Designed miniproteins, single chains, continued (4). Designs and how they scored, part 69

Each design is a single chain, and the fold is of that chain. pLDDT is the mean over its residues in the fold that is shown.

## One batch from the design tools (miniprotein)

Design m14379
Fold by ESMFold2-Fast:
Parts: sequence; C-alpha cells; structure tokens
Structure m14379 (fold): chain A 93 residues (1-93)
Amino acid sequence: MAEYEREHERALEALRLALEAARRRGDEEAARRHEEAIRIVERMREAGERLRAEEILLRAAREAGDEFTAEVAESLLAMRRAIEELERRRAAE
C-alpha cells in the first residue's frame, strides 16, 4: 500500500518540476498540459490505482495531451524493461 502511495507522489513531484520549468520558459501551452496531467494523477491516487510512477505519468500525460511527458515516460518504461532483462540474463548465469 505505502509503495503505491510513493509512486503517485513521485509522479506528482516530476510533473510539478516540469510545470515549474515550463513556467520559467514562458511555455504556457506546456504548463497547461502539465497542470492537467497533475490533476489526473491526483484523481488516479484517490481512485487507489496500483501503478508505478512511469505508468502513472504515461497514462496521465496521454489523457492530458502532454506529449513531452508521455514521451519521457515511455522512454523510462523502456529503460526499466531493458534493465530487468539484463538482470534476468545475469541471474541465469
């Protein structure tokens, strides 16, 4: 239970940092998309969805139309799966 709560917190923290960066650049469209993604993540947390941070970010970003965050989340998921595959190969030795 506490594990999934931390995953939602990580997703929110990442989006808030991206939002702050977008606001500093004056990128109002990116800021608006990040704000919408944050709202979706908060709703997902209230619904008790048991997902990891990258999966939460990907779902929320896609629903918000936040293409930048969605692309980053997809890349993070791909890297995690690659690391898991390397760990499996090492364990088989």
Scores: mean pLDDT 81

Design m14380
Fold by ESMFold2-Fast:
Structure m14380 (fold): chain A 75 residues (1-75)
Amino acid sequence: SSGFPTLAEIEAAFARYDRDGDGVLEGEEARAFVRDLLTAHGQRPTDEEVEAAIRLGDRDGDGALDLAEVVRLFT
């Protein structure tokens, strides 16, 4: 496979990390989600790479990722 998660895997992981149920991940939740998702698919992201991925996905620059932003980042 492409080394990136499927849509179903992204949705399942997002729901698991969205403890507030508000449809967004922010701060450490966003970092843990991105790091764990990439690691599960055979990657070894640095903290800098995790932060870069979050910034690339975060269109609003607010430090939060919604499901659509995460899907766009990985698909």
Scores: mean pLDDT 74

Design m14381
Fold by ESMFold2-Fast:
Structure m14381 (fold): chain A 91 residues (1-91)
Amino acid sequence: MELEEMKKKLEEAEKVVKEAEKQIRLPYEGKAPPLPNSKLLQLAKQAEEALRTAQRIYEESKDEEIKEKAKKIAKKAQEVLALVEALGKGE
């Protein structure tokens, strides 16, 4: 994968993770109605796909700046997944 393609895929993954975080944050803070399970599953799938993309780029890249960006996106995707799990188990 070329450097430019890696950057583009990381930008796309970052956008997906940021949108998922926005949608999950307000219900998690109790500032919005609970999300239906179908929406939680959708957000989990989006975060998981972004995590896999970031992890793959981290493993394949030799560029330290790209690796660092991939690590940050992966961490944020993991945080979104943790919020989805917390909301799904909050009875």
Scores: mean pLDDT 80

Design m14382
Fold by ESMFold2-Fast:
Structure m14382 (fold): chain A 75 residues (1-75)
Amino acid sequence: SQEVQQAVKLLQSESAEVATFAANALVKLGKEKAQPAVPALVKALQSENGSVALAAATALVEIGGEAVDKALEEL
């Protein structure tokens, strides 16, 4: 959906506040709608900003599902 695509773009923002907001927005979209954003959230775990990395980790735990399980096994 467009909402997931927008959140993925915002998650890649240079602004930690915007990236954190995007991670929280993906959680609110729910497990099924947020699955396409899982690769972007996994990439955000490598952020040099600890707040962004923590927000991405929290979002992955809250979203869950097969895409998250698979992505975490590849880390």
Scores: mean pLDDT 80

Design m14383
Fold by ESMFold2-Fast:
Order: C-alpha cells, then sequence, then structure tokens
Structure m14383 (fold): chain A 58 residues (1-58)
C-alpha cells in the first residue's frame, strides 16, 4: 500500500467509528482530522470525507 492509501484507510476507520457513536457531522470531522494527521492535504481529506458520506447515504 502507498502512504496515501494507508492515510485513506485511517481516515475511513476514524469516520466509521465516529459515525457508529455519533452524527454524520462528527464522523466527517473525525475522518478529515485523521486523514490530515496521516499525511493527506486538507483538500484531499475533505474530498475523502465527502465520498464516505455519499457512500453511507446511498
Amino acid sequence: LTPEEVARLKAASAFSEAYATGTLEQARQKGVQAGVDAGLSPEEAQRLADELIARVEA
């Protein structure tokens, strides 16, 4: 896995955990934070969070 793929997995994991125990907004915030902490740009982390939201709402 590339470092970017690892960062995306960490963001997705944080999102899923937050969504299981709270709101979609909290899940978005936790996913973005985890992505940025793992090395994604804020723009990339935000885009990934938007994709995850679309997936859970589909």
Scores: mean pLDDT 81

Design m14384
Fold by ESMFold2-Fast:
Order: C-alpha cells, then sequence, then structure tokens
Structure m14384 (fold): chain A 147 residues (1-147)
C-alpha cells in the first residue's frame, strides 16, 4: 500500500468540504499522510505541530491565500488551486516564489493562465482537469526542488 508519496506529509487546505475530502483521498491513495484544514487557524496549528512536506491550497478564499503564505514562510512547497480571483491568486504565487523562494505549482482553470502563472514565478502549471498521475508527478517535482 506504499504509493508514490509514501512517507510524505501533505496538508490540504480548502473551505469546500467535498473538494477537501476528494483531495485528501487522492493524496492518501498515493501513500501520503494527509492533514486537512478548512480554515487558516487549522492550517496554522497543523504547520506548527507537524513537519509538512507539501501543501495543497485552494486560493478561492482569503483564508486559503493566508494559509498558502504561512506554508511558504516555512519553506513548504505548494500546489495552489486558482479560483475566480486570478489577481489575488497570482499575488500569492509572486510572494511565495519571490519573497520566500518556495517551489510552486499552479492548478489553473484554463490554459489562458499559463503565461501569467509562469511570469508570477510558478515552477509548474497544470490545467484542469488534472489526472492523478500528473498531480503525483507535479508533487514529486516540487519535493525535489525543495530538497
Amino acid sequence: LAGRLAGKRVLVVDDDEEERREWSELFESLGAEVYSASSVEEARRILEEHKIDLAVVDLGSEEGREAALLAAERGVPLILKVGRDVEGALEVVRHATRVHGTPVAVLAPSSSLIPQAYRAGAHLVLVKPVSEEELATAALTLLRLAA
């Protein structure tokens, strides 16, 4: 039952319970030990109590954006899901990559965001829908960049 992310601790931050569950189940299927948070306070506690190897954060909320920056400050590589607020999401990508030097992959809702995400400093850009294989490969790439 050891998967591609065996021995890795993953933090999933999403205020949507169903999406948070789906992402958690996906990373658990890849062999990761998953910690889930619905708020910035939960994310902060998890980051303080556990050595997190990777964080997956939905940027559709202000709390998600704050949680992403907390993880970035700790040097935790990030997979960032961009929602409707593209400008706010790209600001988080710029801050994480330029201020903290954090490896970032962006999950974009459309290919039109690819050039903007790379200009913001993203190391990888994935366009929805993304397969488990693409996501696992992105996670492993970010972990290598953080090493």
Scores: mean pLDDT 87

Design m14385
Fold by ESMFold2-Fast:
Structure m14385 (fold): chain A 67 residues (1-67)
Amino acid sequence: PITSAQGRAVADRLVEEYGLSEEDATKAGTAVALYAAGLMSREQAVAVLTSLGLSEEQAREVVDFGV
């Protein structure tokens, strides 16, 4: 299973840096964790993050370097 600590840490950072709600940040953190675990493609993780209000550039940065 994906470590809840990693997903939560990413979610907390997204609330602080990008102003996402805790619910949306949790969804974003889950997508990043799934990508890191090889259970989601990079394109799918970016699409989740952009659907939550991040720009494509911000979403790519979080997926590539926030993990």
Scores: mean pLDDT 74

Design m14386
Fold by ESMFold2-Fast:
Structure m14386 (fold): chain A 75 residues (1-75)
Amino acid sequence: SAPPSPETIRAMLRAMADFAKSLGAPEVAEQIRSLEADATLPALIRGARLAHEVTKDMAELDELSLRIERAAREA
């Protein structure tokens, strides 16, 4: 599979940040948003780890995964 484009990476990072904010972690959302300026695969991995650390249960993890998949598909 081809690596994600910078536009796709930014879309996924925005979805991760919005999700972190929705879970009451605005500071984590800000950290993830700052990674959009880089828009590299390492930035995407860091954003995913930050968002994952905010999730409390499997349902929240599933919602995060769905939001990321949707953002990637629509980018």
Scores: mean pLDDT 85

Design m14387
Fold by ESMFold2-Fast:
Structure m14387 (fold): chain A 86 residues (1-86)
Amino acid sequence: MRKELEEERRRIREAEDRILEIGRRVGELRDELARTTDPEERARLEEEIDRLSLEGGRIADRVRPHVERLEAERAAREREERLRLL
């Protein structure tokens, strides 16, 4: 059980790191888009933003059930600790 939770936490951390990297790159591309007036360059930047946003969304969807499970486990543990103090 503890090894499985550590593995899930590692996968969530890796996914969060990737989402942060994608977010940073999308931010950079949006800044470039804001400074660019050339239609061809703008189209290229928008396509790259769309591709990265889709990737980030897929990663988020994949890890959501794992995050929800860990939050439920934490809430259950907090309830048990509070009952122990009664």
Scores: mean pLDDT 79

Design m14388
Fold by ESMFold2-Fast:
Structure m14388 (fold): chain A 73 residues (1-73)
Amino acid sequence: SLPPGTVLTVLVARDPATGQWVATAYLDGRPVAEVVAPTAQEALDRLEERLGPLELEVVYESEDATLLRATVR
């Protein structure tokens, strides 16, 4: 597990081919976790199940993608 206070970049985007949402967490530009879910919120919830509780801040948002700053708590 990642130590508390670790800052991650999280990209949550809808795959147009499947309709599923993919959430990818990056540490220093490297992917450390990827999850797939039917909704953006479920994808974020699944990331927390893998990485531990996250504090999320929206950096950028569009209809089909959200970029977040995530801090491990």
Scores: mean pLDDT 88

Design m14389
Fold by ESMFold2-Fast:
Structure m14389 (fold): chain A 71 residues (1-71)
Amino acid sequence: MSTEELDKKILELAKKNPKVKEIYLRDSSRMLAEILRLRAAGATDEQIEAVYSKRIEEMLKKIEEVLKQLE
């Protein structure tokens, strides 16, 4: 699964669960701030993509932990 597809999957989970939505909004805001700083520092698109992939995977793990507690 691509990072873009994974991000879309997380967004769909956020629509169904308020706790997932809170994680998504908080961690997405932090990720965007990090990406903006990296771009300002002259980071390549490849470097940005690597950070984006890592942060999305970390967010998914947090969401899976929350969902596991609710099921």
Scores: mean pLDDT 79

Design m14390
Fold by ESMFold2-Fast:
Structure m14390 (fold): chain A 63 residues (1-63)
Amino acid sequence: SADRRNAERFTAELERLVASAKTPEEKARARESIDAAAQTLAALGMSEEEVAAVREAAYRALA
């Protein structure tokens, strides 16, 4: 579906944003983007478990 395709593209964009964060300021901004992205993914119909997995992977990448 279009929502699933949009969720996949949005997840990939979030992964790129997280990977590009190098400074403490960029990482803080990326963390805010993770929370906003989680809300968008849930609105696109991603399950609570899938949203949690995306959030955990993104936060782990910023550690």
Scores: mean pLDDT 82

Design m14391
Fold by ESMFold2-Fast:
Structure m14391 (fold): chain A 78 residues (1-78)
Amino acid sequence: PPETPEQQEDRELLLQEIEEESKRRGVPELSDVFKTKNSKEIEEKSIELAREKRKTASEEEKALLDELIEKTERIKKS
């Protein structure tokens, strides 16, 4: 199904939160994992990329990635 304006707005807010949280935790490059085109299909790719990044991530990065994956899945489900 096509992306709704509300879903696009929620994703933009999520990306902003990811960027702020990544900077706060000293890992700004993690936000790039989620900075792709805004669509439901890209959300699935972002989760997959985050899980791949988690394999080489530090303990702090893993905690952040797990949180971001959960938030992305919640937005996808809504």
Scores: mean pLDDT 65

Design m14392
Fold by ESMFold2-Fast:
Structure m14392 (fold): chain A 112 residues (1-112)
Amino acid sequence: MEYIDVDELVEVAREFLAGLEKATSKEEKKQVLRDFFRRLAELVKHLTDEQIDKIIAQAEAAPSPLARLLRLGAEAYKNGPDEVVEKLTDEEIEQIEADARAFVAGYEDARR
């Protein structure tokens, strides 16, 4: 990935997963999601539309927990993290958790 710091994205995903494990209320879980989407938006906001499209296309060519996380960053950048989190279903939240876990696991395996 030429345009995104993948090491920073792994840190963002790890902090998200740790935050979810520690959250004991619905409001705490929503705050963890808002923080995650805000950090994803920060990673994406420095990119041009062309760079975002290339990253997504390259990630789609490989199995794509990463591509889905980058799309979430783009959506949070465009619409705001709070608005994106408020519209999430429980099923979508489970998918985001699964994608974050799969991305972290795949990244660790690839670096071996």
Scores: mean pLDDT 76

Design m14393
Fold by ESMFold2-Fast:
Structure m14393 (fold): chain A 61 residues (1-61)
Amino acid sequence: MIDERLNYSAYLMQIGISSGREESLKVAQEYSGKILASDTVAQAKEIAEQGYKKIKEIEKK
């Protein structure tokens, strides 16, 4: 699948996996699902940015 939404989803999943924290991976999975369910690339990007911010907050614990 050559969908730009898939690229944002994959990128967020890689960040979640790389964090080494189960909570971060779960956030990446949930936001990845929201990205794939989005109607536009712009919405997908915004959701990915929100997911990234949540993962970064978890990493600061």
Scores: mean pLDDT 78

Design m14394
Fold by ESMFold2-Fast:
Structure m14394 (fold): chain A 87 residues (1-87)
Amino acid sequence: SGLEKAKKLVELLANGDIESAIKEFSSHDFARAMQVMLANPDDEVYQKALKNLVKNKDKLPKEFQTALNTFLNALKIIRPELAKEVS
């Protein structure tokens, strides 16, 4: 299911396994994972995944960078202090 794919992707990102995440998942899977994390922004695993993504932003394909930037812009609106912490 799409939710199980999103969960696996978030776990890889939280573990810092960015290369496997990029190789195994599409830009659509990545966008879905961003939506899942945005729904529960105070989740510690999601925050760890987000910090690892921001740290490795320049290594991400352009489509993944676009999805991440959209997520970060949304996070700045709903949780500005958290957005500052993870950036």
Scores: mean pLDDT 84

Design m14395
Fold by ESMFold2-Fast:
Structure m14395 (fold): chain A 91 residues (1-91)
Amino acid sequence: GEKAAVEGGERARELAERGDARGAARALGEANNAVVAAGGGGAEGARALAEAGRAAGEAGAAKGDAAGGAGAAIQGIGAAVQSGLLTGEPA
């Protein structure tokens, strides 16, 4: 869960840094699916996903693709919330 969330966030951030807001949104959506399937991504995963979503939003805005950037930011926030809310310590 957490590893998949962090790796997904890093991939999305790399895409955003290249100016690919749409690719970043897709990577964030895949990371969200992995977090949900795993039952959580932890606090570290949540942070990575939120940071990646912000970077993707900024990249989209900078290129005049406000809708693409907003979509990526929403995906990142949603994935971060899922990651944090589904954080359970193994008993």
Scores: mean pLDDT 71

Design m14396
Fold by ESMFold2-Fast:
Structure m14396 (fold): chain A 97 residues (1-97)
Amino acid sequence: SIDKFSLNDTELLEHLKSLPEKNQLFLLAQLVLGKYLKKKDVLKAAEVLEEKFPSLEILSQASDDDILQALEEAGVKDQVKRENIVKELKEALSALS
């Protein structure tokens, strides 16, 4: 389930790995962002992340500061939420690598 996604959910991780890489990035971003943001803000932030970091490899190599800046530009004004999103994205990317 999207609303209760766990990074340890093996079925969701296997499903993510079966998708084209571009779709993996967008779905992963939505799952992480959805824990912290309202639905309307999730799509906007996911699109900004996909535009600035167009692959899982590029996103995994991006600095925490670059991702934090992208989230601020996407309208995520809460610093604690941005830091938590970056942490969970990096943890999820490590699990997918």
Scores: mean pLDDT 76

Design m14397
Fold by ESMFold2-Fast:
Structure m14397 (fold): chain A 86 residues (1-86)
Amino acid sequence: MIDEELEEIEKEAKQLLERLKARNPPVGMTDEEALIELGLLLLDKRNASLELMKKFFVKYGILTEEEANALTKDELYQKFIEKMLK
């Protein structure tokens, strides 16, 4: 289920953030920002569905529900790439 996949992504992202903070936390980035970046990397690694990506973007305030529902698959994928690379 998408909710279970999102929870697994969030759990893995939180575990990665905890490991990073134990060694050398990202400078100039909040825990929330670091969690979002790690979550985006995990979504890419897992070949996440369009629905899972939309849910993640809405949950973390990257997009509103209205914005996410208005975007095509290609536009959402472009937003995903922009967030990962910028």
Scores: mean pLDDT 73

Design m14398
Fold by ESMFold2-Fast:
Structure m14398 (fold): chain A 93 residues (1-93)
Amino acid sequence: MSDDEIVDFFESLPEDVRKEFYEAIEEAIENNNTVEEAAKEVAEKLKEILSKVPNLTEEKKEALLRLAAKYIALAFNEDEEKVYKILKEYFEK
């Protein structure tokens, strides 16, 4: 349902943006021992990456943060909603 919509939207982004998105998540997971530090690093990197995307709505930003939260949660065996809340907090600062 919503996961399919998030994937379809992500696949519509330019290839370089998609690559930078995945690299930011992978690097944060590899470089950090805690979910909080990884989520913070991803949030900071996503601010820069998403600034390159014109006309990005708040709804689409939320979708991308939820996608990032899913990958981080899987890597650290954490709850996706918990990771999403941390990501959103740092992304909005």
Scores: mean pLDDT 80

Design m14399
Fold by ESMFold2-Fast:
Structure m14399 (fold): chain A 69 residues (1-69)
Amino acid sequence: SKLEEEIKKIYEEYKDDEAKAVALITGVILRYLGDMWEPYLLEPSEEARKKVEEMSKKAVELLKEFEKE
């Protein structure tokens, strides 16, 4: 869970600046989505598309956990 670890690090580092933490976390999520889309652009497949969907769902779940905590 590299995504989860990076998000937690940002949140801990920027606890006193929630807006900055959210902006940086959004940047991390966008970077991970970009990395997931790269294989699809090189070799378009249903498999690559499913990986992007799974990553998006995981990112949403992690954001919901942050809002809950």
Scores: mean pLDDT 69

Design m14400
Fold by ESMFold2-Fast:
Structure m14400 (fold): chain A 111 residues (1-111)
Amino acid sequence: AREKLERILELNREMLALLDNALAGKDVEGNLTRAAALLAEIGGLLQELHDAGAIPPDVYARLMGLLDAAHAALVAAREALDAGDTAAMRAHLARARALVEELTALVEELL
């Protein structure tokens, strides 16, 4: 259990760096694609921890809620990017970043 929680924290740190690069206007498309892949990997690790009974069901539901909200924010950022709406894209990226910070804090409480 601990090793998977530590791996989620590593993935969260990588995701925050990708989102910071996207917010700075650097390789926005590539960073969005990579961030979505990291969210999927985190979701898989959370599912494995839940299936093993390693995290309480209510905490798992909260973590998955944050993950789903972060994914929705990345999708909205991608749609705004494709529409050329830089202001909306940056707002959705900032929302995704805040949700990942909340996810990180909740995972740290489980260690």
Scores: mean pLDDT 89

Design m14401
Fold by ESMFold2-Fast:
Structure m14401 (fold): chain A 86 residues (1-86)
Amino acid sequence: MVEKAREMAEEAEKKAAEAKDEKEKLIYRAAALYYRAAAAIFEGDLEAARELLEEAARLLVEAGVPEELAEEAMRLAFERLEALAA
């Protein structure tokens, strides 16, 4: 699963670089951080995963997502990824 998560992060980073719309760039950058967090969780680095998801939430807020919704989404993402790694 680590290789697939890293592959998905690279694809999201590529889409962010290719996107012309600023909001779309931020969303793809947040997606890349999500996949990097997934890789960190599968490797047992829960601290790095939390930091990456907190950064993803900040990018989503910058893209226009309400702060509470962005924070809740990243919290649920952490819980789901941690459960999948168990």
Scores: mean pLDDT 83

Design m14402
Fold by ESMFold2-Fast:
Structure m14402 (fold): chain A 90 residues (1-90)
Amino acid sequence: SLAEEIRRLGAEAARALAAGDLAAARERYEEVVRLGEEAIERGDVEAVRAAIDALSRIALAAEAAGDLELAMEVSVELIKLAVELTVAER
């Protein structure tokens, strides 16, 4: 499912950050954002929630790795998806 793919990518991004592989982490993060936006277009609420959870995990991992710029960028994308989810549920 889309939600399962998003959760997998989020876990892979967090592991890449813990390993210091910033390039792999960014690639996985960008894929999570893309799939989260696709989930909004599809009305797939479970996948949108999975993307919000994945981005939250990535932001925490980026902060732990000392990449505060990435943590901020990820947090902005998380807020955007959360706002879109709240609008879609009304």
Scores: mean pLDDT 86

Design m14403
Fold by ESMFold2-Fast:
Structure m14403 (fold): chain A 95 residues (1-95)
Amino acid sequence: MSDEQRKTGTLLVLTSLTMDYVLDHALKNLSNDELSELLEWMLDQWQAIVDAAKVSFEEAQRKTLDFLDWLIDRFKDDPEMVKYLQERKDTVRSL
């Protein structure tokens, strides 16, 4: 596997795991309406990141960092979630 293919694959896996973690948290803490809105937004973001990954790793990385920044702002009152998302952002930036 090429280094670029490995980076892109790692980015998509990290993004998927981040989405799973956020959705598990949301299922426990958000109302049904808030959860539905978050789910629709996250599915749109996943599609945008996957589409960007077909163009380049750099575009997918940029889209993923924007996605993480939005989640950090959305969950800013949850220190554990912010810490997790910031660690994910640092990992994505280091790819």
Scores: mean pLDDT 88

Design m14404
Fold by ESMFold2-Fast:
Structure m14404 (fold): chain A 72 residues (1-72)
Amino acid sequence: MKEKAKELLEELRKLAKEAVEAVRKGDLAKAEEYDQRLTEVLRQIVELGDEEAQKEALEIVGEALAEIKKIV
């Protein structure tokens, strides 16, 4: 996996965690901001063309979505 892909995946994990925490606190405005940033980082990972990084990114997003569904 490319080093840039690892950095983007770390940022994605951080944003996903912060988005889940924002939803848990009921801060929907912050949750929306983190969701927009998550989408942008995910787009960059896809454009990088690293299939392993793309698979991990989808797993990270899927785990965050599952956590949010437990809260709602």
Scores: mean pLDDT 80

Design m14405
Fold by ESMFold2-Fast:
Structure m14405 (fold): chain A 88 residues (1-88)
Amino acid sequence: FKDLSVEEAKKLPFQERLDILEEYGYEVLNAEKATEKSKVHFVIPESADKHYEEFKALYLANYLGLELYDVSTEVVEKPDIVTAVRVR
């Protein structure tokens, strides 16, 4: 939890919202083409608990006002998709 509401977090500059994903253990790929219209794809290790990772991804996407594309183990390279890889 952060001090910001969903409305306040959504109003942050897009770069700062990506920085929050990095604070939560993700590395953001293709950030240069990412916009607020981009959907976020969360890439997780095969060894990860999918239920936990989906919960975490949904929480962060909703909190930051980002559209969730998918939570999976495979990287997808699309211009309208920003990829957040779980690195910890």
Scores: mean pLDDT 74

Design m14406
Fold by ESMFold2-Fast:
Structure m14406 (fold): chain A 67 residues (1-67)
Amino acid sequence: MEEQLKKAAEAIREARDRLLKYVSPEEAQKIVDEMYERALKLIEEGKTPDEIVEEIQRLADEYIKKL
């Protein structure tokens, strides 16, 4: 759990920094809040830290592509 939370937080921070180039801080915060919710669900399902990071990166890429 601790390692999953740490890896998720790191991936979300990187995603936030990428999003801030395209959207306001308020919009970026809403997206990262959604990423935290997704990460918590994946942790509950027993996903590995690497799987959680990959999913967060995928979500960030999807959001940026839609902008």
Scores: mean pLDDT 80

Design m14407
Fold by ESMFold2-Fast:
Structure m14407 (fold): chain A 87 residues (1-87)
Amino acid sequence: KAAEKEKAIAEAKAKARALMEEIAALPSRYDYEEHVRLVEERYQQALEEAEQLIADGIKNNDELKILYGNTLKKSLEELMELLRNGS
């Protein structure tokens, strides 16, 4: 149980990092305003995915899925805040 929770947390953080790297690397063929809009849209899609995982976990009483979804959401929010602050 403990090892499974650690794995879920690590996988969720890795997924959040991969998603945010993809979002940050969106192609520069768009102007700045379009690029910002696409970044925000993709970020919102990623948050919706995390929230769906949490909802599914609650519905099925899946503690690991709830943990994964919450960790993914928190990591996405933290990484997006860094991106918005120009890190």
Scores: mean pLDDT 80

Design m14408
Fold by ESMFold2-Fast:
Structure m14408 (fold): chain A 58 residues (1-58)
Amino acid sequence: SLVDTLSELGKKYPTGEELAKAALDAGLIDEETAEEVARRAKDSTEAAAGALIIAEDR
């Protein structure tokens, strides 16, 4: 699931910017979502939560 994959990426990529880029490269989120998450999130936990919220709104 998206939740499980983002959780695993969060363990590997500690910053929000790194997590957003990894999720984009994996095709889990689009470029617009990745930019929004990277801009708002300071760490991978905030990035994962932000990506999930944006994905759920779609």
Scores: mean pLDDT 72

Design m14409
Fold by ESMFold2-Fast:
Structure m14409 (fold): chain A 66 residues (1-66)
Amino acid sequence: SPVRIESVADDVEAASAWLVRRLTENGWTVESVSAPVTLPDGSVVATIRARDVEGRPVVLTITQPA
């Protein structure tokens, strides 16, 4: 199962772009980045699927609270 990492941000799109850049700069492989999705509670979520430097699968979730 992937390791799951959760983060909170005021701007999910900007935070996703920043995190993808940082992961790539640190030798991670970014496999997919979801478009932001608005949930019924008004929060906005994006999901990044990546592999760390050892090839371990990691799922990162960025949430903008409602």
Scores: mean pLDDT 87

Design m14410
Fold by ESMFold2-Fast:
Structure m14410 (fold): chain A 72 residues (1-72)
Amino acid sequence: SAAEEEAKRAAARELVARMVAAGPEEFVGLAEQLVESGAYDAVELLIEEARADPAAAEGGELAEKAAEEVKK
Protein backbone atom coordinates (compact mmCIF):
# COMPACT_ATOMS: atom_id res chain seq x y z
CA SER A 1 0.00 0.00 0.00
CA ALA A 2 1.02 3.65 -0.32
CA ALA A 3 1.26 3.92 3.47
CA GLU A 4 3.64 0.93 3.62
CA GLU A 5 5.76 2.39 0.79
CA GLU A 6 5.96 5.74 2.60
CA ALA A 7 6.88 4.02 5.89
CA LYS A 8 9.72 2.16 4.12
CA ARG A 9 11.01 5.38 2.54
CA ALA A 10 10.80 7.21 5.89
CA ALA A 11 12.82 4.39 7.50
CA ALA A 12 15.37 4.58 4.65
CA ARG A 13 15.70 8.37 5.09
CA GLU A 14 16.28 7.95 8.86
CA LEU A 15 18.87 5.25 8.19
CA VAL A 16 20.63 7.48 5.60
CA ALA A 17 20.89 10.28 8.21
CA ARG A 18 22.45 7.84 10.71
CA MET A 19 24.90 6.52 8.09
CA VAL A 20 25.97 10.08 7.18
CA ALA A 21 27.02 10.51 10.83
CA ALA A 22 28.86 7.13 10.77
CA GLY A 23 30.65 7.73 7.45
CA PRO A 24 30.48 6.45 3.84
CA GLU A 25 32.11 3.07 4.66
CA GLU A 26 29.05 2.12 6.75
CA PHE A 27 26.85 2.42 3.64
CA VAL A 28 29.01 -0.23 1.91
CA GLY A 29 28.68 -2.71 4.78
CA LEU A 30 24.93 -2.20 5.04
CA ALA A 31 24.41 -2.55 1.26
CA GLU A 32 26.40 -5.82 1.18
CA GLN A 33 24.38 -7.26 4.09
CA LEU A 34 21.05 -6.30 2.48
CA VAL A 35 22.00 -7.91 -0.86
CA GLU A 36 23.32 -11.07 0.86
CA SER A 37 20.02 -11.39 2.77
CA GLY A 38 17.99 -10.91 -0.45
CA ALA A 39 16.59 -7.54 0.66
CA TYR A 40 16.92 -6.01 -2.83
CA ASP A 41 14.01 -3.56 -2.36
CA ALA A 42 15.60 -2.24 0.85
CA VAL A 43 19.04 -1.73 -0.74
CA GLU A 44 17.46 0.04 -3.75
CA LEU A 45 15.55 2.40 -1.41
CA LEU A 46 18.70 3.05 0.64
CA ILE A 47 20.72 3.95 -2.48
CA GLU A 48 17.89 6.11 -3.90
CA GLU A 49 17.41 8.11 -0.67
CA ALA A 50 21.19 8.49 -0.15
CA ARG A 51 21.68 9.79 -3.71
CA ALA A 52 18.86 12.32 -3.16
CA ASP A 53 20.72 13.78 -0.13
CA PRO A 54 23.88 15.80 -1.02
CA ALA A 55 25.39 14.94 2.39
CA ALA A 56 24.96 11.20 1.68
CA ALA A 57 25.75 11.11 -2.07
CA GLU A 58 29.25 9.60 -1.62
CA GLY A 59 27.90 6.85 0.65
CA GLY A 60 25.08 6.14 -1.79
CA GLU A 61 27.53 5.80 -4.72
CA LEU A 62 29.77 3.44 -2.74
CA ALA A 63 26.75 1.39 -1.59
CA GLU A 64 25.51 1.03 -5.20
CA LYS A 65 28.92 -0.25 -6.36
CA ALA A 66 29.20 -2.66 -3.41
CA ALA A 67 25.68 -4.04 -4.03
CA GLU A 68 26.50 -4.70 -7.71
CA GLU A 69 29.75 -6.50 -6.76
CA VAL A 70 27.90 -8.81 -4.32
CA LYS A 71 25.24 -9.56 -7.00
CA LYS A 72 27.92 -10.76 -9.45
Scores: mean pLDDT 76

Design m14411
Fold by ESMFold2-Fast:
Structure m14411 (fold): chain A 71 residues (1-71)
Amino acid sequence: SLRDEFERLAAETKEIARQLEAKGAVATGRAVLRDVDALVERYRAGEISLEEAVRILRRMRESAEKVLAEL
């Protein structure tokens, strides 16, 4: 389901953020974690749809993966 995809993407993006911190990109990793948490809160508050939240989270994950790959 779209909700399962949202939960999976959030977990994967947070794991990438932790790997960024572990590799010394501490500020970037913390920013990614903060952005994911902010997105989750906006979704919980009803400010954005699940479809929109998943779309934004996919882009966040892809961006974080690209940064990690360059380290």
Scores: mean pLDDT 89

Design m14412
Fold by ESMFold2-Fast:
Structure m14412 (fold): chain A 76 residues (1-76)
Amino acid sequence: MAEEERRRELLERLKKGIDDVYKWAKEQGLSPEEIEILLRIYGHLALQKLREAGFSDEDIAELKEYVDKKIEEALK
């Protein structure tokens, strides 16, 4: 398996996890502020796992931007 393909697959899985958390929180009827807290917790844990796995600063920034965008969507 190519290293680049493995990294991209993990990034996409983590982004999907963020989407799943957001969807779950909305289905539970959580407030925008509660959804923000959950997305920040999940995002923090996902970013920590990427750092521990030796991902580049660019990959980490991509995931962080994705989390930040979902938080902005939740607060609207």
Scores: mean pLDDT 81

Design m14413
Fold by ESMFold2-Fast:
Structure m14413 (fold): chain A 86 residues (1-86)
Amino acid sequence: MNVVRVGSSAHEVKVGETVPVTVSNSGSKPVKVTVTDEDGNVVASGTVAAGDTKVLNVTPTKAGTYTVTGTDEDGNSDSHTVTVLE
């Protein structure tokens, strides 16, 4: 059972649209969340406490593929990818 879950109803958005990404942590350790653009730059980050669920609002500033990744210290991870159009 994976204790980290990352998901959104949005798979394709336009530049400047806000994407709500839900990160659930059913584990006993904090989850580090990073949002990476197509060039590998970290454009946003956050932390979800043990046993918590957090919604991260991501607003892309340029077109490309954005990846939201949640990872705990035990190596549990999940990701969600959003395609951003101009």
Scores: mean pLDDT 82

